# Designed miniproteins, single chains, continued (2), part 17

Each design is a single chain, and the fold is of that chain. pLDDT is the mean over its residues in the fold that is shown.

## One batch from the design tools (miniprotein)

Design m4599
Fold by ESMFold2-Fast:
Structure m4599 (fold): chain A 77 residues (1-77)
Amino acid sequence: SKEVEERKKRAREELRRELEETRPKALELIKKVDELIEQGKIEEALKLAEEKADESPFFAMIAGIMKSLLEQKKKKE
C-alpha cells in the first residue's frame, strides 16, 4: 500500500540524514583526537571521546574504537 511504501521511504531518509549528520562530526572528532595524541595530550583525547559518547549510539561506537586505539598506543612502551 501507499502508506507502507511512504513509511519505508521516510525510514530510509531518516537513517541517511542521521548518518550524514553524524559522519562529518565523527570525522572532526577523529581528527581532533589524532591532533591531541600527536601533542602528547592522550588524557585530553580520551576525555573528548568520552564526552562525545553520550551524544548518540553512533558516537558511542566511534568513541569506543578511539579509546581502544588510545590504550593500545599507551601500552606500546
Scores: mean pLDDT 68

Design m4600
Fold by ESMFold2-Fast:
Structure m4600 (fold): chain A 80 residues (1-80)
Amino acid sequence: MKIDPNLVKATLYEAMAYLAEKNGDYETAARFYLQAGKWYLKAGEKEKAIEYFRKAVESARKAGNQDLADEAEKLLKEAE
């Protein structure tokens, strides 16, 4: 069994997003959650992609970055 490289990348971005959020860096957290969602979607993990796109929206709003929030909301709607 070979590990899915898309799932490995998704998990890495997920971990980086949690660390950024813990440090109060909500803009970096939003960007990493957005990447995690994109890689989960490529891995066929639609439910996980939706979860992390929602986290990206929340973190982008906390950062006050409206453009990033709008990008995350667009990807969330496309994944739903």
Scores: mean pLDDT 85

Design m4601
Fold by ESMFold2-Fast:
Structure m4601 (fold): chain A 77 residues (1-77)
Amino acid sequence: MKEKDEEFLEKVEKEVKELLELVEAGEISAEEALEGLKRAEEMAKKLLEAGKISEETAEKVLKILEEAKKKVEEIAK
């Protein structure tokens, strides 16, 4: 179970990094990036409610997504 939590966290970190690089490069819009981050946040909350990830992993994921949203909004200015 802990290994799956770690894999999920690593996947989110990688996907967020790629998303930020794409928005900085102008390959995707800030609006598209923000929608993607919102869907990821909803998925993390659902996985936590279903007991599929730990509370610690969910907190880390949600923090990563929140920081990414702030960066996307700053890039879009």
Scores: mean pLDDT 80

Design m4602
Fold by ESMFold2-Fast:
Structure m4602 (fold): chain A 93 residues (1-93)
Amino acid sequence: DFIKEAEEYKKKAEEYEKKGDNKKAAEYYFKAGKYYGKAKKYEEAIEAYEKALELSEKEDPETLRYLASAYEELGKEELAEELYEKAEEVVKE
């Protein structure tokens, strides 16, 4: 169920990216990542969150925290810690 919703949002993100609508593409990649995360497809979630951050003009602290959480679930704790710290720095500014 969550995988199907994630794939649908990813497809929408790819369509907006192709049209040059980076803001909409980032929003849909973030949604795809959240649904992959709910499905425990953490590698796919990470890929979607990375795309959302890449296409955003400003790094979204929420997306950074979701990305960190996904890396933590994969046992990459040091990388997750760096991403949590980055999210806190963005909020402080």
Scores: mean pLDDT 85

Design m4603
Fold by ESMFold2-Fast:
Structure m4603 (fold): chain A 80 residues (1-80)
Amino acid sequence: SLLDKVEEIEKELVELAEKLAENIDKVKQSKIDELKKILADLQAQVQAKLAAGDRQGMLQVLYDYGKKLIELIKEALKEI
């Protein structure tokens, strides 16, 4: 289900966020800025879906942006 996919994304994001935090001093500023932009976009999209009462759309946004965040964090860590 979509919820199961979101739960898998959440678990991977937590692991990657911990690794990012351990190496934050080595991460390029350009990658930090890119991550901040994606997080701001995610916040705006989640807020829009919640305001509309669109729970399925919210889960889809979390899934799509979760995948983007995973790839960006992996890239940031590879560039250390």
Scores: mean pLDDT 86

Design m4604
Fold by ESMFold2-Fast:
Structure m4604 (fold): chain A 70 residues (1-70)
Amino acid sequence: MAIEKLKELKKKASPEAQKYLDRIIETFEKESPEAARKVAAEYAQKADLEGNYELARTFAEAIRLIDELK
């Protein structure tokens, strides 16, 4: 269910963001939601530090979707 929401976010995201979201989705499926959240948080922090606020916003949304699974 949450993995489907992450896949929908990927479909609506920019091509650049889609590559990172694909890695987040893969981490979610192969490892854990907690591991996927950590990867998404690292990507969000890097994007924010680089001034890419649209990309950072996309990763923040991925984190929210993962957190809604609790």
Scores: mean pLDDT 81

Design m4605
Fold by ESMFold2-Fast:
Structure m4605 (fold): chain A 80 residues (1-80)
Amino acid sequence: AEEVLKLGEEGKLEDIEPLIEILENDKDPEKRKAAAKALYEIYKKTGDKRVIEPLRKAALSDDSEEVRKVAREKLEELLK
């Protein structure tokens, strides 16, 4: 989780696709939650819209309520 958050702080475009993979497929809900936060941080720095659809899917369908909540909160901030 901490390593995943650092990818967001770095704000690199090349980390978007790896973070989407973590958000959609990682077995650890804490890592998926961290990936949602990291994708939002990269969006703030880059404006790359590739983060929108993965966050929307996580907000609607992740098996963890906490991951859905974080993804929803970040998606709402991103779409303002």
Scores: mean pLDDT 83

Design m4606
Fold by ESMFold2-Fast:
Structure m4606 (fold): chain A 123 residues (1-123)
Amino acid sequence: SHMEEELERQKRYEEVRKKAPEVANLIDESVKAAEEDGKKFLELTKKAIELARKQDPEVQGEALSILADRLIELARKHKDSPQFEDILKAAELVADAALESPSPTAQRAGVEARLEIKKLKEE
């Protein structure tokens, strides 16, 4: 069910916010900055990745998975806008970080993000 998938994603996000509130805040600020300031967006995305990598593998995996999902959704929304290239670049950084993670959750998210980025570039 689409609703069950959304509830599961929300629950995973709340666990990241509970265990690593600074990471969750950087993810939220990064996503918000995507439409306002591309340079700030990329720097906040890099900070979110760095701080996520300092967490336990489980929290790191969930944080990188959530960030990847949100950036892919933003890229789809903005595919015809000037922000598209910066959003794709940020998504590529997150996908690379996720693939280098010891977390199976992050590695899966990284593979999925890489495939979605490829599709978006071909459209």
Scores: mean pLDDT 85

Design m4608
Fold by ESMFold2-Fast:
Structure m4608 (fold): chain A 56 residues (1-56)
Amino acid sequence: ALELAIEAGKELDKLREEGKISEEEKKQLQYQLETLAFAGDAEGIRKLKEEALKKA
């Protein structure tokens, strides 16, 4: 779960650098990633990453 959260966080950083998501949206998504990582929800982390990439 933690490794997946780190990878997803890097993807969010790239999306922000590319201007595909706003700073506010990145902050919200990172907060959700942290919550999912603490819960050990690897499936939730994967889904969140996919949704972020799809939106961008």
Scores: mean pLDDT 75

Design m4609
Fold by ESMFold2-Fast:
Structure m4609 (fold): chain A 61 residues (1-61)
Amino acid sequence: SEEEKKLKEELEKLSEKLRELTREYNRALANGEPEEKIEEIKKEIDKLEKEIREIEEKLKE
């Protein structure tokens, strides 16, 4: 369906963003960035992971 197609496209985009944020997280850790900055990136990762799970659940229906 058109809805399923859009959900799959959104899932791909979110997965790409997650890869980018994971690289930024690892870079920030390697650079010894302040804890607050590390936590900020981690929150964005957690938010994306939640969004990905919600889309995956919609695709199961």
Scores: mean pLDDT 85

Design m4610
Fold by ESMFold2-Fast:
Structure m4610 (fold): chain A 97 residues (1-97)
Amino acid sequence: MEKEKKEKGEQLLKQGLLALEQGNLEEAIEYFKKALELNGEDDAITLYNLGVAYEEAGNLEEAIEYYEKAKKLAEESDPALARVAEAAIASVREKLE
């Protein structure tokens, strides 16, 4: 069951990314949230992509919240993702002004 759960989480992440590329932002957010339920709330990549989906939807405050969660989790495991999330936070904060 754990392997099947992980595979389902990976497929949901891929479906979310496809929806995001197609501009189906609400669908992308739903897929990414389902992926977090299966992969765990410490999935920095999915949290970052939730930030992207919320930013493109114009929900800038929610985008910052997810980018900050992604950055915090990525700081020890994925420094490149942490830097990308930090840059995204700065960019979104400029848009709020």
Scores: mean pLDDT 83

Design m4611
Fold by ESMFold2-Fast:
Structure m4611 (fold): chain A 62 residues (1-62)
Amino acid sequence: MKKVLVVRGAGPLGQKKAEELAKKYKVDEILMLDGLSVEEAQEIVRELESQGYEVISITVPE
């Protein structure tokens, strides 16, 4: 079972937060959702969960 960190938000703060959480939760993949709406991000999370991924989602400002 793979673990994915989904990050909504761009820029250095988003990347730094993603790296910190990836280490903490030992995620297999990081997916950056720059420029996507909350609704589009939620659909991606739903699709990943339906495929058997454990999803951790965060939103960070730029």
Scores: mean pLDDT 73

Design m4612
Fold by ESMFold2-Fast:
Structure m4612 (fold): chain A 79 residues (1-79)
Amino acid sequence: MTPAAQAALLAARLWVERHGGTKAGSLPEEPTPEAVERARRFLELLPDDATFDQISLALHALARGETPEEAVARAKAAA
């Protein structure tokens, strides 16, 4: 799995956990430090009022290798 794909998957999992859902599961590969930093940065930049559709679009962008800043900007533009 690419670091970008790991970051998107980790961000999605952490987002669900923060919003009252917890799913136990392991990533197929140990996440790289870059993937962890990208996931954390992404979640910090996400607005609290982001819709699920906006989050989904941003996660797709993050999985394609876009920066957290670019991915979140796409979500905001999709509003």
Scores: mean pLDDT 72

Design m4613
Fold by ESMFold2-Fast:
Structure m4613 (fold): chain A 59 residues (1-59)
Amino acid sequence: GAAEEEAERIRELAEEAGRPSLGLVAQGLILKVAEELGDEVGAEAGRRGLASLKRNLGL
């Protein structure tokens, strides 16, 4: 879905920048901000995106 597609784009951009770990950091920060703002839809999307990134990285 859209959350997994966005997570994949973040991963690709981080790899293009030569910093693959930054993709996980960025996705984690997006999730944290959504949770703190009470954005339940954004938080759920962030959790799915982070889980997708971890799976793609073998974590």
Scores: mean pLDDT 73

Design m4614
Fold by ESMFold2-Fast:
Structure m4614 (fold): chain A 84 residues (1-84)
Amino acid sequence: SSELLRRAIEKLEKAIEALKKGDIESAIEYAKEALELLKKLPETPEVIRAINAVEGAIEAAKKGDLDSAIEALEKVKKALEEMV
């Protein structure tokens, strides 16, 4: 669904903004919301890669690797934007 994809992109954007502000708790919440939206899409290779990358970014954020988390989420957001 184009709507689900756009909503997932919006949640990823909010997660990136929260990480840049040092709000790790809100960032993880937004990333998890994006993950739930992505899981409702058809299981294409692109969607599976996005899910894995978002899960990796959440783990990086939990470890305090904020720059790695931001980079991963920005790459996922860009890839998903190419699907819309």
Scores: mean pLDDT 89

Design m4615
Fold by ESMFold2-Fast:
Structure m4615 (fold): chain A 65 residues (1-65)
Amino acid sequence: MDAAVEALKREMAARGWDISDAEARANVEHAGIRTPEEARRLVETVERMAAAGREAARRLAEERR
C-alpha cells in the first residue's frame, strides 16, 4: 500500500498535480493498486483519457461554432 501511495503521489506531482496522502490512499484502495508499477499505469491511463476528453471537447466546440 505505502509504496503504491508514494508512487501515485510522485507520478501526479511530476505532472503538476497536488494530491494529499488521504486522497492517494483512497485512490489506491478504490483501484485495487498494490505496486508502484500499477500506480504509474493508472496515472498514465487517466492522463491519456483526460487528454482524449479535452481534445474531443475542443473539437466539439469548434464544430459547433
Scores: mean pLDDT 74

Design m4616
Fold by ESMFold2-Fast:
Structure m4616 (fold): chain A 79 residues (1-79)
Amino acid sequence: KDAAALLEEARAHILKAQEALKEGKYEEALELARKATEAARKALRLGADPAKATGLILAGIGLALEAALKLGKKLPEGS
């Protein structure tokens, strides 16, 4: 249905998360990275291109980890 729109939304959130990280807005960056990851996962479930969706999921996870480390928050072990 809206897989392509969700991929584009995920990509937009990735770009905004990168900007927030550059500005030192780590809480905002973490939230945006999480939104990007969720949108990409939903797109994948709806039949989006697996390579594109997986790339955005990994990018979102990476940005979320970076933002969380900058905030000094613990990340959950393993999943």
Scores: mean pLDDT 80

Design m4617
Fold by ESMFold2-Fast:
Structure m4617 (fold): chain A 58 residues (1-58)
Amino acid sequence: EEELYERAVKLLEEARKAKQSGDTEKANQLIEEAVELASKLSPDARQELIARAREIKG
């Protein structure tokens, strides 16, 4: 579903901003929520979102 993909992307953008601000706990929570949504998407979309999550985590 397109809405799920867009929500996951938004959560990852929020996670990146939280990490840059030093709020690691919030960033990790947002990443977990984005990955949970990604699990409901196609394998290609899931892989893309997981790769982005890994970059945010370092």
Scores: mean pLDDT 80

Design m4618
Fold by ESMFold2-Fast:
Structure m4618 (fold): chain A 95 residues (1-95)
Amino acid sequence: KAVELLEKAIELAKEAAEAVRAGDLERAIELAREAIRLLNEASETASPEAQKLLLQAQFLLLVGMSSASLGDAETAIESLEAAIELAKKALEIEK
C-alpha cells in the first residue's frame, strides 16, 4: 500500500538529513537512494496528484545525494528537507 511505502521513505529521508548533519555523507547517500526506491514503488499505485508530488520529491532527493557527494552539506540538507515536505503532502493525499 502506498501509505506504508511513503511513511518508510519519509523516515529514511529524515535519517539521510541527520546523517548529512553528522558528516556521514556515505550513509546519507545510501539512505536517500533507498528513499527514492520506495517513493518510486509508491508512485506505481498513487493517485495522479500524489504522483506529481512524488516525482518532484524524487528529483529533490537526487539533488540532495549529488550535493552530499560534492561536500555541499547545506544544499543537501535543504533538498532532503524539501523532498520530505513533498512526500508528506503526497501521504496526506493517499490517506
Scores: mean pLDDT 87

Design m4619
Fold by ESMFold2-Fast:
Structure m4619 (fold): chain A 63 residues (1-63)
Amino acid sequence: PSPEELYEAVRRAFLEALKAGKSVEEAVQAAVEEARRLAPTLDEEAKLALVRAVSDVLEEHAK
């Protein structure tokens, strides 16, 4: 998958977990699992997408 596809998928997983009332820790776990599903070796691009998506959502949520 492209870096943007990875970013979108992990961001979506993280947001959906938060919307479902899960804790931030549980939401991070959901995002990690989605990243590993798309990039099983968790290559550098997948790691960067995961960090960016989680950081962006936490910033938006905190305001």
Scores: mean pLDDT 76

Design m4620
Fold by ESMFold2-Fast:
Order: structure tokens, then C-alpha cells, then sequence
Structure m4620 (fold): chain A 115 residues (1-115)
């Protein structure tokens, strides 16, 4: 149960980070900040890879739990993207950085529990 919960929290956090970074990249593009756009797109791609890996591992543990976790992740992605698009570029970047750190921490916890 702890392993499944940790995996779901990590998946949701990775999905949130993906949404925030993707939306922040779009805002940076509109502002003409191509360096920030490139960095945010790289992080969005990495968070997407983490989300796919976490979802695959959750499916191996419990198909039904994985389905619910995927729905939570998709909702978190959409909410985070909408939030970042409504915020200033500075605020969106700050939120993306916070979400990235949380996703890294939760992914590490899940991997430690699988060990």
C-alpha cells in the first residue's frame, strides 16, 4: 500500500511538473526568451519520461490503482498548465521550479521503497 501510494504521488507530481514547464515554455516564447523556452521544454520532456516510467511500474503493481493514478496525473497536468498560463512569467517559472524539486523528491522516495 505505501509503495502504491508513493508511486501515485510521484506520478501526480511528475505530471504537474510537466504541465508547469510546458506552459512556462509557451509564456517564455511569447516574451521572446528563447533560452528559458528551451530549458523549460527540456524539463517538460524529462518530467514526461518520469511520468511514463512511473505509470508503467504502477500498472505492474496494480492495474486499477494505476488507472486512478493516471486520471489524477492528467488532472494535475491540466490544472498546473492552466495556472501557469494565468500567472506572470516570473510566477510560472517559480512554480515550475518548486514542482520540479517535488517531483524529484517523490520519485526518489518511490525508488527507495522498491529497493
Amino acid sequence: MELLEAGAEALVAASEAMGLHGATAAKAARAGDTETQAEMLRRAAEAHEWAQELLARLRELDEEYAREAAKRGLAAFRDAAAEALAASLEEARRRAEEAWRRAEELRRRFEELEA
Scores: mean pLDDT 88

Design m4621
Fold by ESMFold2-Fast:
Structure m4621 (fold): chain A 86 residues (1-86)
Amino acid sequence: DEEKIKKAIDEAILMVNENKSKEEILKKLLELGIDKETAEYIITLMDPNASKEELEKAKKKILEEYELSEEIKKRLEHIVDIAKDR
């Protein structure tokens, strides 16, 4: 469900900007109906300590699980690019 994954990504970004913990973000994503593995990949995309390999793997796994629009794909690419520049 593209809308569900889009909402999850938007919510995770908002919560990171609000300085919420990984535990709070994970709980929120699970409440939105995201499975634990996908939720952990979304959190990895927001984690400043994630390696470039972990970021690419997380992006790839989300793209494999969900049929996403070009807009959401570009958003994921932008998140990974920002995270890699840290």
Scores: mean pLDDT 74

Design m4622
Fold by ESMFold2-Fast:
Structure m4622 (fold): chain A 65 residues (1-65)
Amino acid sequence: MSAEEVKELEEELKRMLENVKDYLSDEQLKEIEKLFEKLVEEGVSYEEAVRRLEDLGVRLVIEAQ
């Protein structure tokens, strides 16, 4: 993933966290941030990274119920 794609992914992460912050604990929000760091470190594609972050966010919201 390029440095520009990493910045776009950071902006997408911020939007996602704002959308789910009322549904998730601070600890669950940190899990999403940790996944972001792992995906950047592993050098996955931007599309794959967005998909995995969205999947985790949905899963955590379901688990919080």
Scores: mean pLDDT 79

Design m4623
Fold by ESMFold2-Fast:
Structure m4623 (fold): chain A 77 residues (1-77)
Amino acid sequence: SLEDAIREVLLKYGVPEEKANEIARKVVDIVRRFDPETAIRRVGLLVYDELLKLGFSKEKAVKAARDVIRLVREYLA
C-alpha cells in the first residue's frame, strides 16, 4: 500500500517507528482529501517540517520529502 511504502522510506531515513506511522497516515489522508497538485505540495511540506522537528538536517529532510513525493506521484499516475 502507499502507507506501507511511505513508512518504509521514513524508517530507512532513521525516523522513529511511531512517527513514521503517524506521518505515513497523514500523507495518505492528504492524498485522499486533495487534488493531486495540492496533495503533492502539502505532502512535501508535511514531511519536511516533521523531519526538521525530529532534528534531521535540511538536506536529509529535503531528500526524504522528495522520495515520499515520488511514491505519491507514482500512486496518483
Scores: mean pLDDT 90

Design m4624
Fold by ESMFold2-Fast:
Structure m4624 (fold): chain A 74 residues (1-74)
Amino acid sequence: ALAHIAANAIDSAIATANSLLAANPSNANAYTALGTAYFAAGQLDKAAAAFTKALSINPNNTTAKQNLANIAAA
């Protein structure tokens, strides 16, 4: 079913991001990926926290800035 496909894609994204973070805990791109996965899941608070963490590591992360703006507009 579509819900199973979407859940699997989100779980895969989270697993990949966690693997990247295990190798480098300061990987801003991995936090951006987590934020995107949580945003897709409708978990806006978790998405905002992940994007904020990405920006704390890399303040010039345009993707994280744009997605935080989108969450604020929602």
Scores: mean pLDDT 77

Design m4625
Fold by ESMFold2-Fast:
Structure m4625 (fold): chain A 80 residues (1-80)
Amino acid sequence: AEEVLERGERGDLSSIEPLIEVLENDPDPEVRRAAARALARIYEKTGDKRVIEPLRDAALSDPSPEVREVAREELLKLLK
């Protein structure tokens, strides 16, 4: 998890799919928040649209309000 988050912060495209899995499935809301930020950083650096739908789904449906808020904030920064 931590290694995948660090690769995402560097804009590593190979980390997109692992980070989506973390965002959707990790039991720790702190780890899911970090995954949302890492996915947003990848989009900022690369423009890879694969991150958009997972971030939207996290913003609408994650059981943690903190994760939903982070995903919404990151998504809004990318789309505006």
Scores: mean pLDDT 78

Design m4626
Fold by ESMFold2-Fast:
Structure m4626 (fold): chain A 78 residues (1-78)
Amino acid sequence: DKKKKAKQLFEEGLKLDDEGKGEEAAKLYEEAAKLLFEVDPNSPEGYKALAYSYASAGDVEKSTEYSRKSIELEEQQK
Protein backbone atom coordinates (compact mmCIF):
# COMPACT_ATOMS: atom_id res chain seq x y z
CA ASP A 1 0.00 0.00 0.00
CA LYS A 2 2.45 2.70 1.18
CA LYS A 3 5.11 1.31 -1.17
CA LYS A 4 2.71 1.52 -4.14
CA LYS A 5 1.75 5.10 -3.23
CA ALA A 6 5.43 6.05 -2.95
CA LYS A 7 6.07 4.61 -6.43
CA GLN A 8 3.20 6.67 -7.87
CA LEU A 9 4.54 9.85 -6.21
CA PHE A 10 8.03 9.12 -7.57
CA GLU A 11 6.65 8.68 -11.11
CA GLU A 12 4.68 11.95 -10.79
CA GLY A 13 7.91 13.64 -9.68
CA LEU A 14 9.69 12.36 -12.80
CA LYS A 15 6.98 13.92 -14.99
CA LEU A 16 7.31 17.27 -13.19
CA ASP A 17 11.11 17.16 -13.61
CA ASP A 18 10.63 16.58 -17.36
CA GLU A 19 8.44 19.73 -17.37
CA GLY A 20 11.18 21.76 -15.64
CA LYS A 21 9.27 21.94 -12.32
CA GLY A 22 12.21 20.89 -10.16
CA GLU A 23 10.97 22.35 -6.86
CA GLU A 24 7.61 20.57 -7.18
CA ALA A 25 9.35 17.36 -8.29
CA ALA A 26 11.70 17.53 -5.27
CA LYS A 27 8.69 17.74 -2.95
CA LEU A 28 7.07 14.63 -4.47
CA TYR A 29 10.35 12.68 -4.33
CA GLU A 30 10.75 13.64 -0.65
CA GLU A 31 7.19 12.48 0.12
CA ALA A 32 7.85 9.18 -1.71
CA ALA A 33 11.09 8.70 0.28
CA LYS A 34 9.28 9.32 3.60
CA LEU A 35 6.65 6.67 2.79
CA LEU A 36 9.33 4.16 1.75
CA PHE A 37 11.28 4.77 4.98
CA GLU A 38 8.09 4.14 6.99
CA VAL A 39 7.97 0.65 5.40
CA ASP A 40 11.74 -0.01 5.63
CA PRO A 41 14.19 2.45 7.30
CA ASN A 42 16.95 1.04 5.04
CA SER A 43 14.88 1.15 1.83
CA PRO A 44 17.18 1.42 -1.24
CA GLU A 45 14.26 2.99 -3.16
CA GLY A 46 13.79 5.45 -0.29
CA TYR A 47 17.38 6.66 -0.61
CA LYS A 48 17.01 6.75 -4.40
CA ALA A 49 13.94 9.00 -4.09
CA LEU A 50 15.81 11.20 -1.60
CA ALA A 51 18.75 11.46 -4.05
CA TYR A 52 16.35 12.56 -6.81
CA SER A 53 14.81 15.14 -4.46
CA TYR A 54 18.21 16.72 -3.73
CA ALA A 55 19.19 16.60 -7.42
CA SER A 56 15.98 18.43 -8.42
CA ALA A 57 16.66 21.01 -5.68
CA GLY A 58 20.22 21.53 -7.01
CA ASP A 59 22.10 19.84 -4.15
CA VAL A 60 24.42 17.60 -6.18
CA GLU A 61 26.61 16.60 -3.20
CA LYS A 62 23.73 15.19 -1.11
CA SER A 63 22.14 13.67 -4.22
CA THR A 64 25.38 11.76 -4.91
CA GLU A 65 25.72 10.61 -1.27
CA TYR A 66 22.16 9.21 -1.10
CA SER A 67 22.43 7.67 -4.58
CA ARG A 68 25.56 5.76 -3.45
CA LYS A 69 23.79 4.61 -0.28
CA SER A 70 20.82 3.38 -2.33
CA ILE A 71 23.12 1.31 -4.59
CA GLU A 72 25.06 -0.08 -1.59
CA LEU A 73 21.88 -1.18 0.22
CA GLU A 74 20.38 -2.71 -2.94
CA GLU A 75 23.57 -4.76 -3.51
CA GLN A 76 23.42 -6.00 0.11
CA GLN A 77 19.82 -7.23 -0.44
CA LYS A 78 20.64 -9.29 -3.58
Scores: mean pLDDT 83

Design m4627
Fold by ESMFold2-Fast:
Structure m4627 (fold): chain A 82 residues (1-82)
Amino acid sequence: MVDPLSLEAEILLSLGRMYSSLGKKLESKGDYEGALELYEKALELYKEALELARKAGDEKLAAEAEKEIEEVKKNIEELKKK
């Protein structure tokens, strides 16, 4: 049976990845403010996914969320330099 917390974490990770992808598209078009807003939304979703993955004991999902958090934080830092 699928653990409801693991499933919710997967959904939040997917949604976060969608916002991150949209942020990259806006950044490529020179919309740095729009890109920053989307990256910040992705970061929040990844943090929620990480908490749920940890509560579920799903170390694989937790590691994926941590990796996504690290990547989007780097994207935010690079964007602030522009």
Scores: mean pLDDT 85

Design m4628
Fold by ESMFold2-Fast:
Structure m4628 (fold): chain A 78 residues (1-78)
Amino acid sequence: MEKEELIEEAREKGEREEEETVRYFESLGSKEAAELAREGGRLATEAMVAKIEGKEEEAEKLYEEANKLFEEAVKLAE
């Protein structure tokens, strides 16, 4: 159950980080940026899970997509 425990921890951590990031962008007054940050956080969590499962190529693609969404969120919050 080693991988299953790591996946559970990754999802719990990802959910907390997603909520904090969304609240941060909401505090900047941009609901659109907050929504992009939520989507990016979800993909980042999926990337972490994929990496734990040994799906490194899938994890890399998910991280790239998450980074693009976070970059767009930052630009909108400017």
Scores: mean pLDDT 82

Design m4629
Fold by ESMFold2-Fast:
Structure m4629 (fold): chain A 82 residues (1-82)
Amino acid sequence: SISEENERRTRLQLELDIGVLLLHAAVEKVIARRNLEKGGSEEVEQRLKEIDEQIDKLNEASKLVREGKFDEAEKLIEEVRK
């Protein structure tokens, strides 16, 4: 049905958005860890913490997508994009 197709499309789009943001966060985390190895500062430690918080929000958004809670998932995705 059209309703099932629309739900499937919304789910796939949100899953794609989450996947792209998780990949970006993973790359940023590798960079932050390398900076720590070269003589990290409190600013680098704080950035690493912020990245981990973004990853946690994206994992929560993924769970919400699986539960069909698309509006709640989208809000978490938007918070990470800030």
Scores: mean pLDDT 86

Design m4630
Fold by ESMFold2-Fast:
Parts: structure tokens; sequence; C-alpha cells
Structure m4630 (fold): chain A 55 residues (1-55)
């Protein structure tokens, strides 16, 4: 499933960079991912929480 692969790759890219990103940068990246893939509010929030924990 190409959409699922794209979502996982985008999520992983955010997590890999999270330590070097500000909270605002993480929010922006998650918002862009939500718009691109049509994520729910809960899915976007979960990715943001995982990225913030990776800091």
Amino acid sequence: DKRKEGIELAKQAILDKAKDMSEEDIEKAVKEMKEKYGLSEEEAKKIKEEALKAK
C-alpha cells in the first residue's frame, strides 16, 4: 500500500529529525503530513506526541 508506505516514511523522517527540530517545526511538519495524506486529528496528534518524546 503506497499511501501507508508514504505515511510511515514521512513519520519516520519527522522522528529522525525531532531531536534537531523545535516544537513549532514538529507541529508544522505534522500539519503538512496531515494535509498531504488526509490524516485524522488523532493520527496527527499521535505522530506529534511521538516526535516530541523523541526530543
Scores: mean pLDDT 80

Design m4631
Fold by ESMFold2-Fast:
Structure m4631 (fold): chain A 78 residues (1-78)
Amino acid sequence: ARPLEVVDYEAEVREENGQWFLRVRAKVRDLETGEEYEVETTIPLDQPPAPGQTFTVRVPVPAPDGSTILLDVEVTVP
């Protein structure tokens, strides 16, 4: 696995037509290269989240070979 570090994240909860979403923006550092990436993902939720509830969210991080690495980030709902 590629050594990646979560530097910071922001989380936002949204509801559209009865469907709940968690939007996550993360700043990730590659520990091998020192490069930093800003990545964003939005995941659908089966139920409305409570403030302080924690989710593990997979965020897409670009790899040097042109592939995408999915990084698991623990996110707390604001």
Scores: mean pLDDT 75

Design m4633
Fold by ESMFold2-Fast:
Structure m4633 (fold): chain A 101 residues (1-101)
Amino acid sequence: NIEEIIKLLEETIELIERGRAGHKFTVDELIRFINNLKLIYLLLSGKLTEEVLEKWKKNEELFRKVMNDEQADALMQAFLADNPDLLEKLRKLLEKLKKEE
């Protein structure tokens, strides 16, 4: 389970770093980012259930139908601007979890 959290953190960190380097996000990348953050939180808090996963899958399909890549990029860029310390927080969490392996 710790190995899974580490992988999700590494994938999320890389996505943020690509965004800061000028990458334009797609709807799929925004959904993956949101789902990775939620999953990391639930795995760390022990609140992950099969019902929660099913609800997220349905919401993901609806999100893809109502949003285009331009809107997804704008939303992601706004979120990253509002959370300038997020990348450092995720990196510190990754370093801590790697020490516990």
Scores: mean pLDDT 76

Design m4634
Fold by ESMFold2-Fast:
Structure m4634 (fold): chain A 58 residues (1-58)
Amino acid sequence: MISEEELQKLGQELAKEKKITDSLEAQKLLAEELNKQGKIDIEVTDDGAEITEALRNA
């Protein structure tokens, strides 16, 4: 499991690097990048609530 603090830091770094301001697009990109890095293993959907819940539980 990734810690909540580490997940938030990675999320902020990825959003800044990609210059993403839209909440849903940011969450989708964060989930995809974390999956790719092997930090989490979740399904990326078009439902921001599902992504948020999965990231919180990772």
Scores: mean pLDDT 66

